# Ledger of designs, part 34: designed miniproteins, single chains, continued (5)

Each design is a single chain, and the fold is of that chain. pLDDT is the mean over its residues in the fold that is shown.

## One batch from the design tools (miniprotein)

Design m17157
Fold by ESMFold2-Fast:
Structure m17157 (fold): chain A 83 residues (1-83)
Amino acid sequence: AAEEALKEAGITDPVVLKMAKKMAEKLKEKGVSDEDAAKVITTLLKNGSKSDQAGIVLKKLQELGVELSLEEVTKILEDAFAE
């Protein structure tokens, strides 16, 4: 499950975990594995200034062999951060 992969990756804060789970579910819909989604989210959180979150996600997805557009990544981030 996505939540287990996120916890294994070190995401333990409940608020961060809730947003991370939403993002992982959206990434899974695009064909990203639970493990790869956890790697992307962990990279975003570690390197996340408010200034280029979509760029960080795109680069990590490319390193994992997943090709998504900037528009798709931006939509995933918007949906994950929507309260």
Scores: mean pLDDT 74

Design m17158
Fold by ESMFold2-Fast:
Parts: sequence; C-alpha cells; structure tokens
Structure m17158 (fold): chain A 70 residues (1-70)
Amino acid sequence: SDLEKFKKALEEYIKKHKLSTTLPSDRELEQILNRLKELGFKEEYIFDPDKLLNTIVFATGILGEPLVTF
C-alpha cells in the first residue's frame, strides 16, 4: 500500500540520518501522505528517503505548519 511505502521511506530516512525520533501513528502518516498527494507531490518525492526531507520542508512552507518534526 502507499501507506506502507511512505512508512518505509520515513523509517529509512530516520535510520540514515541517525535521528532519535518516534514514527507518527499510521493514522497520522496516512493524513500526511494524503496532504502531500493533494499538494501534487509525485511518488518519487514521497517514497524516496533521499528526497523526503525536501518534500516535507516544501509542504510545511505551503501549509504554514510542520507535517513531521525530527
């Protein structure tokens, strides 16, 4: 599912950057994923750990509030 792909990308991002953080709940992750899709982000920006930071930063700037904090 898209949720599982997004969760895996976010977990890999956290691991790669050695971040001490807890993953959001599946419900919160689904809400974040839906917001990113509504903003027009393609799969390559949502499901790639290397692009995910830029996607989150850009989406946060549009929404005026953080989607995820690390």
Scores: mean pLDDT 70

Design m17159
Fold by ESMFold2-Fast:
Structure m17159 (fold): chain A 98 residues (1-98)
Amino acid sequence: LTPEQLELLGRLDRALGNLRRAVDNNDTKKALEYAEEVIRTAERLAETGDPDLIQGALSALREARSLISTLLPTDPKGASEQIKRLEELAKRIEEQLK
């Protein structure tokens, strides 16, 4: 892994950690914002073409999707829109692993 790739993995881990904390604190707005950060960082990792980084991005997107799904009762529209984006990116990344 290059230093730049390690920095992206660190950003992904931090964003996912922040998402988990926001969900635990019932901070729906911040949770949706951190899910956006996970999406953006995962997309950049997928663009590297490295299979290990792509797998890491995919794992993080799946965890973020599960976390955001718990917010559906509180913000059905915001949560469903982020779930759709998470699932669309995950599907695109999975197709790149073929």
Scores: mean pLDDT 85

Design m17160
Fold by ESMFold2-Fast:
Structure m17160 (fold): chain A 67 residues (1-67)
Amino acid sequence: SRIAEAVNLLQEDSNSAEGWYKMGEVFFDMGALRAGIAYYRKALQLDPNYEKAKENLARVEEELARR
């Protein structure tokens, strides 16, 4: 499962940008937008060039600003 992939990555390396990004996707899919954003930000803190996290974070923040 998607959450198992994220958990496995983070158990191997708690500083995995990919692991935090995948955790962000899981929480975002569950509708936990604030938690998803926080996990995307954690991924970018670890790897500032993580393009998928940059794109998804920008899109979500834009959607929240329109509400």
Scores: mean pLDDT 81

Design m17161
Fold by ESMFold2-Fast:
Structure m17161 (fold): chain A 97 residues (1-97)
Amino acid sequence: METKTFTIEESATSFEGFQGLLDKAVEIAKEYLKEDGIKIDLHIEAPPSSLEDAQKAAKYAEERLKKMAEDFGAKVEINVTVSASEKTRVTLTVTKK
């Protein structure tokens, strides 16, 4: 299996900040959503005080990724997860079977 990992490390503590970071990750993921057998794992780390804003932004990113996959007619697996951390980080992992 081939795996590619992209990491975005920028300070974000607001919904708009997380949405901006996730938009960057979604644009990277879009290039892979045209192929069948792709797995997209998007992981967001956020400070505990900002976790709700990160979760809300993650939900919009997940819906956007799923719509893009549907529009391309591609059979892809999409997982979006959020965890608490002392730093803000978005990790996009693309796996091809």
Scores: mean pLDDT 81

Design m17162
Fold by ESMFold2-Fast:
Structure m17162 (fold): chain A 79 residues (1-79)
Amino acid sequence: SKVEELIELLERKKELLERLMEALGVSEEERQAALKRMDELIEWVKANKDNPALLANLDHAIEQLEKEIKELEELIKKA
């Protein structure tokens, strides 16, 4: 489903954010805070798969997330 695709993209973004923050020497405390926010978002999506607002914006959310993932991959290559 598209919701499952969104979850997979969010998990991929989390992995890339962790790698980027580590490469940039971000503090342990700041890294943990950022990753916790990602985990909370992922868990919210998993718990709210039938939420009308989520479903209405699903295509836009996926498109935005794909763009963010590409940007993160480029930043990691430069770090």
Scores: mean pLDDT 87

Design m17163
Fold by ESMFold2-Fast:
Structure m17163 (fold): chain A 91 residues (1-91)
Amino acid sequence: SAEIEALKAEYRALAAAANADPSDEELLRAAIETLIEGTLLLLKANPEYEPEVRAIVAEELGVPEPESLEELREQLRELGERAIAEWRASL
């Protein structure tokens, strides 16, 4: 879809910028937000995958399964913040 292609282009630009300046954590966070938006668009287009995605994300965070796409968005952001923290710890 046009929306997914636009998000892919935005992600590639942000990922390239983050790779050029690895100290800029905000570029990594922006790239992660773009991936989250792409994931939610894919789930809206393919709702049959939503239960599996909800279960996986909830299990990784150790929290109850999300009841809404907005709650899933917040859980995906938490996973992103954990990923950034783990990456920072590996430097």
Scores: mean pLDDT 76

Design m17164
Fold by ESMFold2-Fast:
Structure m17164 (fold): chain A 103 residues (1-103)
Amino acid sequence: LLSPLEREIRTETYRAWTELAMEAWERKEQGDYEAQRELEELRQRYADETNEFFRLLRENRPKEEIADAIARLEQVRKRLEALGQYRSAENIGRLIGLLRERA
């Protein structure tokens, strides 16, 4: 297909979306509706910021837009870590690293 790196990132992103949905379901079964809601909101934010990441990767955008995207991704990463979603947080960290290489 395209580059091995792009395939790896897309694969990890879809895995993260699935795992966040499953974790939200588990929290609901435990009666933790606040954690369920936060995980569902993070799942949507994860999708939005990952789509923006690929847009920035395809387009030559100003350094300011890249810096803003990095700041938003760091917020998502910290929230994922607070919820114990370390693997998904590590994936966001990889996206941040790639954007920093372009800045």
Scores: mean pLDDT 79

Design m17165
Fold by ESMFold2-Fast:
Structure m17165 (fold): chain A 120 residues (1-120)
Amino acid sequence: MTPKERAIEILKGFRDALNKIFDDLLSKVKNPELKEKIQKARDDFNKRIDEMIEKVKRGEITFEEAIQEVKDIANEAKSLIDELYKNGEITKEEADFYKQLIDDLENKVIEALKRIEKEA
């Protein structure tokens, strides 16, 4: 597997793991406006990850740029979780749990990308 192929698989894993977290969140949220906001955020994150994958395929993105976009997506996802908690849609324990899942996912993805960069 080439460095490009490995980076693509890591970004696909990031996308799939984020979608699973958002599916769980959507199952808990009752407010229709907040459901729409979560759905739009999920669609935006999927688009940005797919754009990163296409740029990796074309050699149009650096590892530093990909890592920064992963950080930006993770921070935006955590901000959305905080908003759900502040609106009473999830408990504090659930908010802390989902933010920890996102932090763990972010760290795993970044370390995997850094590993490929060192081997490239």
Scores: mean pLDDT 89

Design m17166
Fold by ESMFold2-Fast:
Structure m17166 (fold): chain A 90 residues (1-90)
Amino acid sequence: LEATLPAAPSDSVAVVGAGAGAATDLKVTVEFLGSGEKKEVKVAADKAAYFFPVKAGDSVKVTAEGASAGHITATLVPYDGHPTVTRQLT
């Protein structure tokens, strides 16, 4: 399952949210489409949110595989008060 966030209107943070249904050790990949950089995180039992800085103009693709991947969300939070965008992995 995957979700792609829109291009950041300003410097932003991307928040990967692990809902209560997300399995511990579920592998989530965060890809920065502007640079091609990929970062991987495993869901920890005691941590529900993972934060990634995003530069203005960049877009982030969040990917996870497995039965609980649909419990992962990707949220773009601009620092300058532009609207937050949230997408569930589908």
Scores: mean pLDDT 77

Design m17167
Fold by ESMFold2-Fast:
Structure m17167 (fold): chain A 76 residues (1-76)
Amino acid sequence: AMADAVATLQAQLADYQAKAAEHQKNIERSRELAKQFEADGDRAGAETARWGEKEHENLLAEYQAKADDLAAQIAA
């Protein structure tokens, strides 16, 4: 059934969007942590936080691409 197929795709889209949103929040958290460590003169802490920021940026891009692809399939 068309409704069942759309519901399945919508559920998968929601999952990818939720994962993208979580990584976006983790980017913001890592960025704020890096600023705090930089203000405190903790270079090692700041560097670690910046690495975390980059890792979450890569994962965000991956889940955004998956979500965009599914959204295009639903819209077609």
Scores: mean pLDDT 87

Design m17168
Fold by ESMFold2-Fast:
Structure m17168 (fold): chain A 84 residues (1-84)
Amino acid sequence: SAMAERLRELQARLDEAVEKMKKSIEEGNYDEAIKLVREKGELAVEIVRLQGEMDGDPELAEQAAATVKRRMEEEIKKLEEKSK
């Protein structure tokens, strides 16, 4: 299905963003790491929303998306503190 193919594409992009984020953190490049955390969060939101459409539970998907957004903002704040 087109949704299943899109989900696999988004998951691969998420995995790539996670690996790039880890490398940026190791290199002390916190500005780049923050950008990658935002990209990771946006991809994760799209993934949970697509999963919700496939599972027929969009309300649970929006709750999961809200959790992803909160964790993204927390991770960004921690990286901003390290950049000081």
Scores: mean pLDDT 87

Design m17169
Fold by ESMFold2-Fast:
Structure m17169 (fold): chain A 100 residues (1-100)
Amino acid sequence: LSPLTQKAIDLLEKTKERLKALLPSLSPEQQKEVETMIELIDAVIEEIKTLSDEEALFLTNLTLIVVISELLVISRRSDPETKKKIEELIDWIVEEAKKL
């Protein structure tokens, strides 16, 4: 794998880890939504291993946009403490994606 594709995989793997860390703070319905996002990230990681650097970067950014969008929806339905954790995760994803 190229260094760029490896950075994309590393970011997706860290995003998964942070999504898993949110699970105990979420309702059962929200947990299923986050678990679906984790499954999407796993599928994307396998796909990007077979893609060019440009395609891998594009798919990674598209996946992160989907994850951020879903987290924003979950955040609106969350208590203030959980909402803060989600907002901190979104900010982290945005800042890390800029480094790709």
Scores: mean pLDDT 90

Design m17170
Fold by ESMFold2-Fast:
Structure m17170 (fold): chain A 66 residues (1-66)
Amino acid sequence: MSAERLAESERLAAEIVRLLEEARAAGRLGRLEVTDPVSGTRSLALGVEGDTVEEMLARFRAKLAA
């Protein structure tokens, strides 16, 4: 159900925000532009310099699964 996925996404988003804030404090935060392939909406995402959003999400998912 979409509601379950929203709850999971919110949990992941909170974890991502926390990790991004830590990366920002360490001076490793860059700027990434993300395009939603479904809606075509462009968004600005803050991330670790040199990493793609997909790599960051995979890393965060791995930490959450561990």
Scores: mean pLDDT 57

Design m17171
Fold by ESMFold2-Fast:
Formats: C-alpha cells, structure tokens, sequence
Structure m17171 (fold): chain A 64 residues (1-64)
C-alpha cells in the first residue's frame, strides 16, 4: 500500500492506495500522521480479513 499526505491549510488530505482501491480522508493537520497510519493498517488488515471471511463463509455455507 502507498500513502500520500497533502497539507491544505489547517487540514490534511490522506490518500491510501492498495490493490487498485483508493481511500481518501480529510482530517485536521494535527491528526494527519495518525490517520495515515490507521488507514494503512486498515487497508492491510482489510485484505487479510476479507480472505479469512471468504474461507470461513465457504465453510459455514457448506453447513447450511
């Protein structure tokens, strides 16, 4: 994943790109670093959770 932080006055625009998906958030400049770190972790965890949920859903779907 790649992260770009752009300062716009007292605000920061945080853009995260992961596997062809783009996430954008506007936060106060003071929170830019925390937002970037959180978005990166969310993007990485989201891919792992999606794969795990698909495998678990297949197991539960076979039980229905």
Amino acid sequence: ATVEVRLRGDLAEVTVEADGKTYRMVVPAELADAAAEGMLKFAEAGLEVMKEAEEYGRLMGASL
Scores: mean pLDDT 67

Design m17172
Fold by ESMFold2-Fast:
Structure m17172 (fold): chain A 75 residues (1-75)
Amino acid sequence: DYEKAIELLQQAIEALKAGNVERAMELTRQALILAHKDKEATESLTKAITALQEGNVEAALKHLQEAIEILKEKL
């Protein structure tokens, strides 16, 4: 369900902007499970998870937003 994946990713961006890295990671992983059939979204979400693990908030926000845009095109 791509609509639910987009909702989770929007919440992940909000959590990350609020400094809640742990919550952003949880939401991003849930979205990855829902979006796993879309290769482009999976690549962007994997990059977002890596950025979150490395503490690169700016890169994580970029890749989360890219994943949302990809999934919106698939609706």
Scores: mean pLDDT 87

Design m17173
Fold by ESMFold2-Fast:
Structure m17173 (fold): chain A 64 residues (1-64)
Amino acid sequence: KKDVEAVIEKAKEALEKYNGDKAAVLRELAEYVKKNNIKLSDEDIEEIGKETGISPEAIRNALE
């Protein structure tokens, strides 16, 4: 949960930083997840998608 919250916050910051450019946000999220060795379940990815407005499939694709 803590890791999921951190990823959501990072995504929201990136959305503001990139003015809603979801491709740039996904790239930054993927790097953040790799840097911090975060493991995300399918449920976590769905939650991130819901909170950020990015499709869960796009998030999964970017992280895998």
Scores: mean pLDDT 79

Design m17174
Fold by ESMFold2-Fast:
Structure m17174 (fold): chain A 81 residues (1-81)
Amino acid sequence: SRERIIEEAREQGRALGEQAAEMEDAVVEEGTRLIAEGHRALSPEAARLVEEAGRALLAGDREKGVELMGRAGELAAEAYL
């Protein structure tokens, strides 16, 4: 269902955020830049949230970064459905 796909995308986004929180700053910067670029054509809003997540993670705000990555996944899935 649509709801299941959106929920799975949210969970995947959160998982990426958790993994990113354990990585070096340079990897977080490049990784979130590439993910945001991947979303930009279909969902500029998802791209913006990934960029915000990257900044939150670099500032040490793991919870905010994880939440924003989850929301970005949700919006990207909605844009594709």
Scores: mean pLDDT 86

Design m17175
Fold by ESMFold2-Fast:
Structure m17175 (fold): chain A 92 residues (1-92)
Amino acid sequence: LSDKIRELLEKAAEAAKKGDYETAKKLAAEAGELLAKGVIEEGKARGASEEEIKELGLETAKNVARIMVEELGIPKEAAEALLEAAKKTLEA
């Protein structure tokens, strides 16, 4: 996980803690986009197929969404925003 993605998730957790769910969702979506872009870039560099990149990206996004809810206390709605943003980026 990149330092930028970690920073965005920490800010999302802080926003959620203050009841600012709109900011939490926005930051989570930005993290999801960066996550997917990173997986695409790394996959292409390794010669992975489009299908392999999509599977790896979706699996990674699901794992991050789980960590957000279970370990960081971020609302499920924000975790879903991350997953949706990642999925859209992978399917673009």
Scores: mean pLDDT 84

Design m17176
Fold by ESMFold2-Fast:
Structure m17176 (fold): chain A 97 residues (1-97)
Amino acid sequence: HMSQLLKDLQEGQKLVDQIKALSAQAAALYKAALAGDLATAKENLAKAQRLANQADEAEKKAIEIGLLSREAVLESASVGVNLIGAAVAVISKEKEE
């Protein structure tokens, strides 16, 4: 049972890293769209929107995994602080404006 929480945490950490990469890539494409001509801007915005949608989907999955890990840790009160920290980090990511 406890080994499943560690697997969920590892999966959540991978998703958070993926979200950071996708978000950075989308931001770069938005910046390129602002600097380019109208046709290039439309193409880059479409690409950025796809990446943003992928990041949003991955973020929701990461939060779900993080919340599960946090709940189990709070219930057992005997596992490492890193599980709670990872869950808080995932939740904080969703709250990003």
Scores: mean pLDDT 55

Design m17177
Fold by ESMFold2-Fast:
Structure m17177 (fold): chain A 71 residues (1-71)
Amino acid sequence: GPMIELELVKPSPYFKPNTASEAFYKLLEQGFSKEVALQMVERELEEAVKDGYITEETKERVIKELRELAS
């Protein structure tokens, strides 16, 4: 599926470019609903914002793009 770029403010041992889209597709392959998969990825992105790895703007854009994939 399409890859969604994750813009990092600083290097992360936990987050890499495209990590959010990869996690979303993996959750769908495991049988989670699109809604549940989105909620799980959103929680991970919220922690990334809290830890300073991404901006709120990056989180909002990635979630929007994932919701478009979920529609």
Scores: mean pLDDT 76

Design m17178
Fold by ESMFold2-Fast:
Structure m17178 (fold): chain A 96 residues (1-96)
Amino acid sequence: SLFDLATEYVKNASPYAKELVDKLKSAKNIDEMAKAVEEIARKAGVPEQGKALSEALKARDNAAYQEAVRKLATALGISPLALQLAIDKALSDNYL
């Protein structure tokens, strides 16, 4: 599927992207997903971008979420659309 292709693309883009996707797949709820995003962003040296995405996920603010994904993906050197699809799949798989 398009989601599966996007997930594989993100995993192969960088070690940070792979680690993030692996943590998102293991997450059971929004708090765990938010924590995964913050941990990887901190490792990548962009903690503010991770915090923004974490807050958007917890607030279920779609507009803030889209902008936060775009900014974090750009900082990590990956496609914003591919990162968004990978996160959206993780949310869907957890019925969120």
Scores: mean pLDDT 77

Design m17179
Fold by ESMFold2-Fast:
Structure m17179 (fold): chain A 64 residues (1-64)
Amino acid sequence: GSRYELTEEIKSKLTPTSALALLKEHKLTSPEARALRERLQAADPSAPVDEEDLERLEKLLKEH
């Protein structure tokens, strides 16, 4: 299948809830994906995603 890529527009609109949905949808189960999932689950679900966590998510989606 085609690789999913996060655009700047998508990144600006991501919440922890929607980022968790992306991890689940793309079946990301690596140790890095698990660590990010734990961080996102601990975050405020209505807050914007941290830039460091956005970078981790983009890397995981790109490398999967």
Scores: mean pLDDT 74

Design m17180
Fold by ESMFold2-Fast:
Structure m17180 (fold): chain A 70 residues (1-70)
Amino acid sequence: SKLDELLEELLKRMEGKSTEERNKIMKETFERIEKELDEKEAAHYITVLGIRATGYETQRRIEELRAARA
């Protein structure tokens, strides 16, 4: 799906970047979506991408903590 393609692109762009750089990339991606899509679609895409990208980072952090405790 287009959402999955955008998520993969976003995650690839954020790979190996600092938190500050990742935030900038996410902001730029959301700005592009707002320009290219209508308000309703843009709101949906931004919400889903933001949640999913944050979810991936959170899950990675949880796994690191679990590995350190094992």
Scores: mean pLDDT 75

Design m17181
Fold by ESMFold2-Fast:
Structure m17181 (fold): chain A 62 residues (1-62)
Amino acid sequence: SAVKQQNREEIFRETDLLAEALKKAMKEIDEQMKKEGVTLKGTEFARKLFSLAMEIFEEKLK
């Protein structure tokens, strides 16, 4: 196998981990919104989602 193939497999692996982190972050935010009875809007929702997802993703990389 070539370096190009190895790098592609790594990218797909990292992408899967990021997708999993995003799904987990969405669930946590959904639960928080239900408990607080409030809906995060637009940019505020996006910032919280990506912040939490990156935290989870970084944890999974270990």
Scores: mean pLDDT 76

Design m17182
Fold by ESMFold2-Fast:
Structure m17182 (fold): chain A 64 residues (1-64)
Amino acid sequence: SAEEERRRLQEAVRELTALGEELGVPEAVIKRVIHEMLERIENEGWSIEEAKEWAERELRRLGA
């Protein structure tokens, strides 16, 4: 349902924000990665799971 999809997106955003903070990624960069993840879901048909995995890899790359 749309409710369940919204909840999963909210969880993904929270988890990615926490990950980025733990990795020492600047807040503006974390926000950019999250926005790009959302654009991939909305405009490119990515699943929440695929887009979240992409965002996690990007944050880990940036935090290294």
Scores: mean pLDDT 87

Design m17183
Fold by ESMFold2-Fast:
Structure m17183 (fold): chain A 86 residues (1-86)
Amino acid sequence: MEEEIKKAQEEAHEAAGELEKLLKEKYPNVQSEEELEEKDPELYKLIKEADELLKEALEASPEEKPKKYKEFKEKVEEAIKHIEEK
């Protein structure tokens, strides 16, 4: 169980890092979340949904953490795909 949590956290961290890099490359002039919502409301929604899933993962029981981190990672991957398909 502990190893599953660690793996899920590491995979989530890597996905989040990739998203941050893409945001800087594709939206270099976006300085706030409000500006992102105006330029790409769908991307803003995906990022907000990912933030909520991360919060759930952090607050979840040990048994639920791997599942919640996986849900967060999948939402981050949806955001990445959205940016790449523009």
Scores: mean pLDDT 81

Design m17184
Fold by ESMFold2-Fast:
Structure m17184 (fold): chain A 78 residues (1-78)
Amino acid sequence: SKEEEQEKVFEEANKKLLELLREYEAQSDDALRVVQLGVRAIAMLTDVYLEAKRNNWSVEELRKKLEEMLEEFREWAK
């Protein structure tokens, strides 16, 4: 179903986001930076989830928005 495909796309994005988070965390001994990375990751993923529901996005549009979110997180984390 569309819902199952959307869940899979979110799971894939969450996995990639977690990998990025772990990579950036491993490069920092600053506990505050680690917390900031985690909070930002949660906020960005939540925003995409809420927008997907609000705008009734297609699976393809959701995938594109999640990819954009991952790139934005990479840019912010630098």
Scores: mean pLDDT 81

Design m17185
Fold by ESMFold2-Fast:
Structure m17185 (fold): chain A 62 residues (1-62)
Amino acid sequence: SEKGELLAEMSAIYEEVLALTRDEAVIAELQAKMLRATTASLAELKEIKAEMEALLAEIRAA
């Protein structure tokens, strides 16, 4: 399903962030986003994924 594909992509972003940072606050924020994603609508999932991608980009730029 499209929702399942988005959740898989978000899990991949989460794993990439864990490889790049040990910041507990950042990790906790991502875990909260992943938890919200499990009950989110398709539109909300796209928004959460965009937020996660932006966070990953910030970490890579640091």
Scores: mean pLDDT 84

Design m17186
Fold by ESMFold2-Fast:
Structure m17186 (fold): chain A 68 residues (1-68)
Amino acid sequence: SAEEKRKEEEEKKEQELKQLSAQAQQVFDQGAGPVQIIETNMRVMQALIPEQRERLEQLRRENIARLA
């Protein structure tokens, strides 16, 4: 049904968001300079719609809590 296809697309977008979050984290973990980290994060944020942006922030908070 149309509802099933929509759910699959939403799950795919969530996976893509997690992948983008992981790429940004990898740049940070590799010891990139502050400017490069900021530029990478801004690029990711600019590509996201507001709903995906909120989800990315939640994932970042979870990662920080895990490292603490």
Scores: mean pLDDT 67

Design m17187
Fold by ESMFold2-Fast:
Structure m17187 (fold): chain A 84 residues (1-84)
Amino acid sequence: DPLETARRLAEMALEAAKQGNIDEAASYLAGAIWTLEDAGRLDEARKLYEEVLKQIEKILGPEAAKQVKDRADELLARYRAERA
């Protein structure tokens, strides 16, 4: 189930964020969102992306959360290009 997989990856992203691991948090976040986008579940992908980034900002603060967002967006762009 894409939603179950995405939720598990989102949990891993939050755990990585709690450990201060920016790269790992970004990788899991990108994986979670791509799992839903690849399955055509665009509304769920958008909601999960917004919710996870909001939680990461609460954990790491705005500057580090922006680094997670920027790296996740870069990974997502690569995943989307590979699909096209």
Scores: mean pLDDT 86

Design m17188
Fold by ESMFold2-Fast:
Structure m17188 (fold): chain A 70 residues (1-70)
Amino acid sequence: PVPVPSGEELLELLRDRGRELARTLPPEEAIAELDTIVGSLVAELRESNPELVAKLEALRRELVEELRRR
């Protein structure tokens, strides 16, 4: 397995990716893709880093709200 990026770097990467998805995909598809990405990360980290999982879920909610307003 590849090493996980630092928690803050991963959160920034997710924020940037969410914005890229918003720019390139319709809002509904961008939300679905973001959910897939976060779901995969949560599944990988849920046992080893639950604090990062909580931060990822919080950021996902923020990004989804932004996408829904478009």
Scores: mean pLDDT 77

Design m17189
Fold by ESMFold2-Fast:
Structure m17189 (fold): chain A 74 residues (1-74)
Amino acid sequence: GAAAEAEKREEQKREGAKDIVRGAILSDGGEAEEAELVEDGETSAVARGIGGGKIYEVTIDKKTGEITVKVIDK
């Protein structure tokens, strides 16, 4: 039913957030050590990863589909 389809879409969004973090780390020339979904809110999702001595925080706007990547030096 419609509820089961919604649950599958939620899982795919969580998996996608982790993939985006890993991709951002690799694109910046780092090696992905960790990637986790930190927050899955109604309007946004936040995923965090570690690679190359830096912390990568990816925010996904669920309303617009916009992806914002923040790199934090340790």
Scores: mean pLDDT 71

Design m17190
Fold by ESMFold2-Fast:
Structure m17190 (fold): chain A 65 residues (1-65)
Amino acid sequence: LRELIERLEKNPSKELALEIARKLEELGYTSVAQLLREMVDKNPESQAVWESIRLVGEAIYRELE
């Protein structure tokens, strides 16, 4: 998860955002993963969407560590 978040911060893309959502779903965060997919679909190039995904991902991996 951390590696994907770091990659998204450096080079944001829909592909990376969907990989992050998939990883979150595998970790049991199904509702969060679905929300991230919806945000990316509606605003695929939004800096605010990328920042939201980064913050959520960071919060989750810090809880697990």
Scores: mean pLDDT 74

Design m17191
Fold by ESMFold2-Fast:
Structure m17191 (fold): chain A 82 residues (1-82)
Amino acid sequence: MAPADDVSPEALAAIAELVREAAETGSATKLTAAALLAIAHDLREVVELLIRMIRADEAGDRAAFREATEEALALLERLRAE
């Protein structure tokens, strides 16, 4: 099995809470933390989306950041449902 101790059920719940709070408050920092925790789960597609989010954030492109964030949320929900 390939579970990681740093991606415990508590960590997954924390990711969901950070994503929820980020959606409520518009916090890019909390979304970044959630994406980093998802990477610890070794999710290739999340890594690509995180890179896009970081680049958009650094460029100050709020529209591109929002698009990548929505794609990341959809991907995380899909992966969680597996």
Scores: mean pLDDT 65

Design m17192
Fold by ESMFold2-Fast:
Structure m17192 (fold): chain A 72 residues (1-72)
Amino acid sequence: SEVEEGLAFIERLEAKVREYAAKGLISPETAERILRDLEEVRRDLLEGNPQAPIKAVAVAIRIVGEVLDGEL
């Protein structure tokens, strides 16, 4: 289902955020903010909010931006 796919995607993003924080590619403060945003997206998805998939993609883009900023 769309909800199951969305939840799996959020879980993968959470795992990546924790991995990148552990490796020092993003700050602990940034990781905490992103994880809070992902928790809100998970709640939105479970509540049937049609914007939840778009929000998940936006967080994924933000994660990429933070990692690139840490590398540059």
Scores: mean pLDDT 82

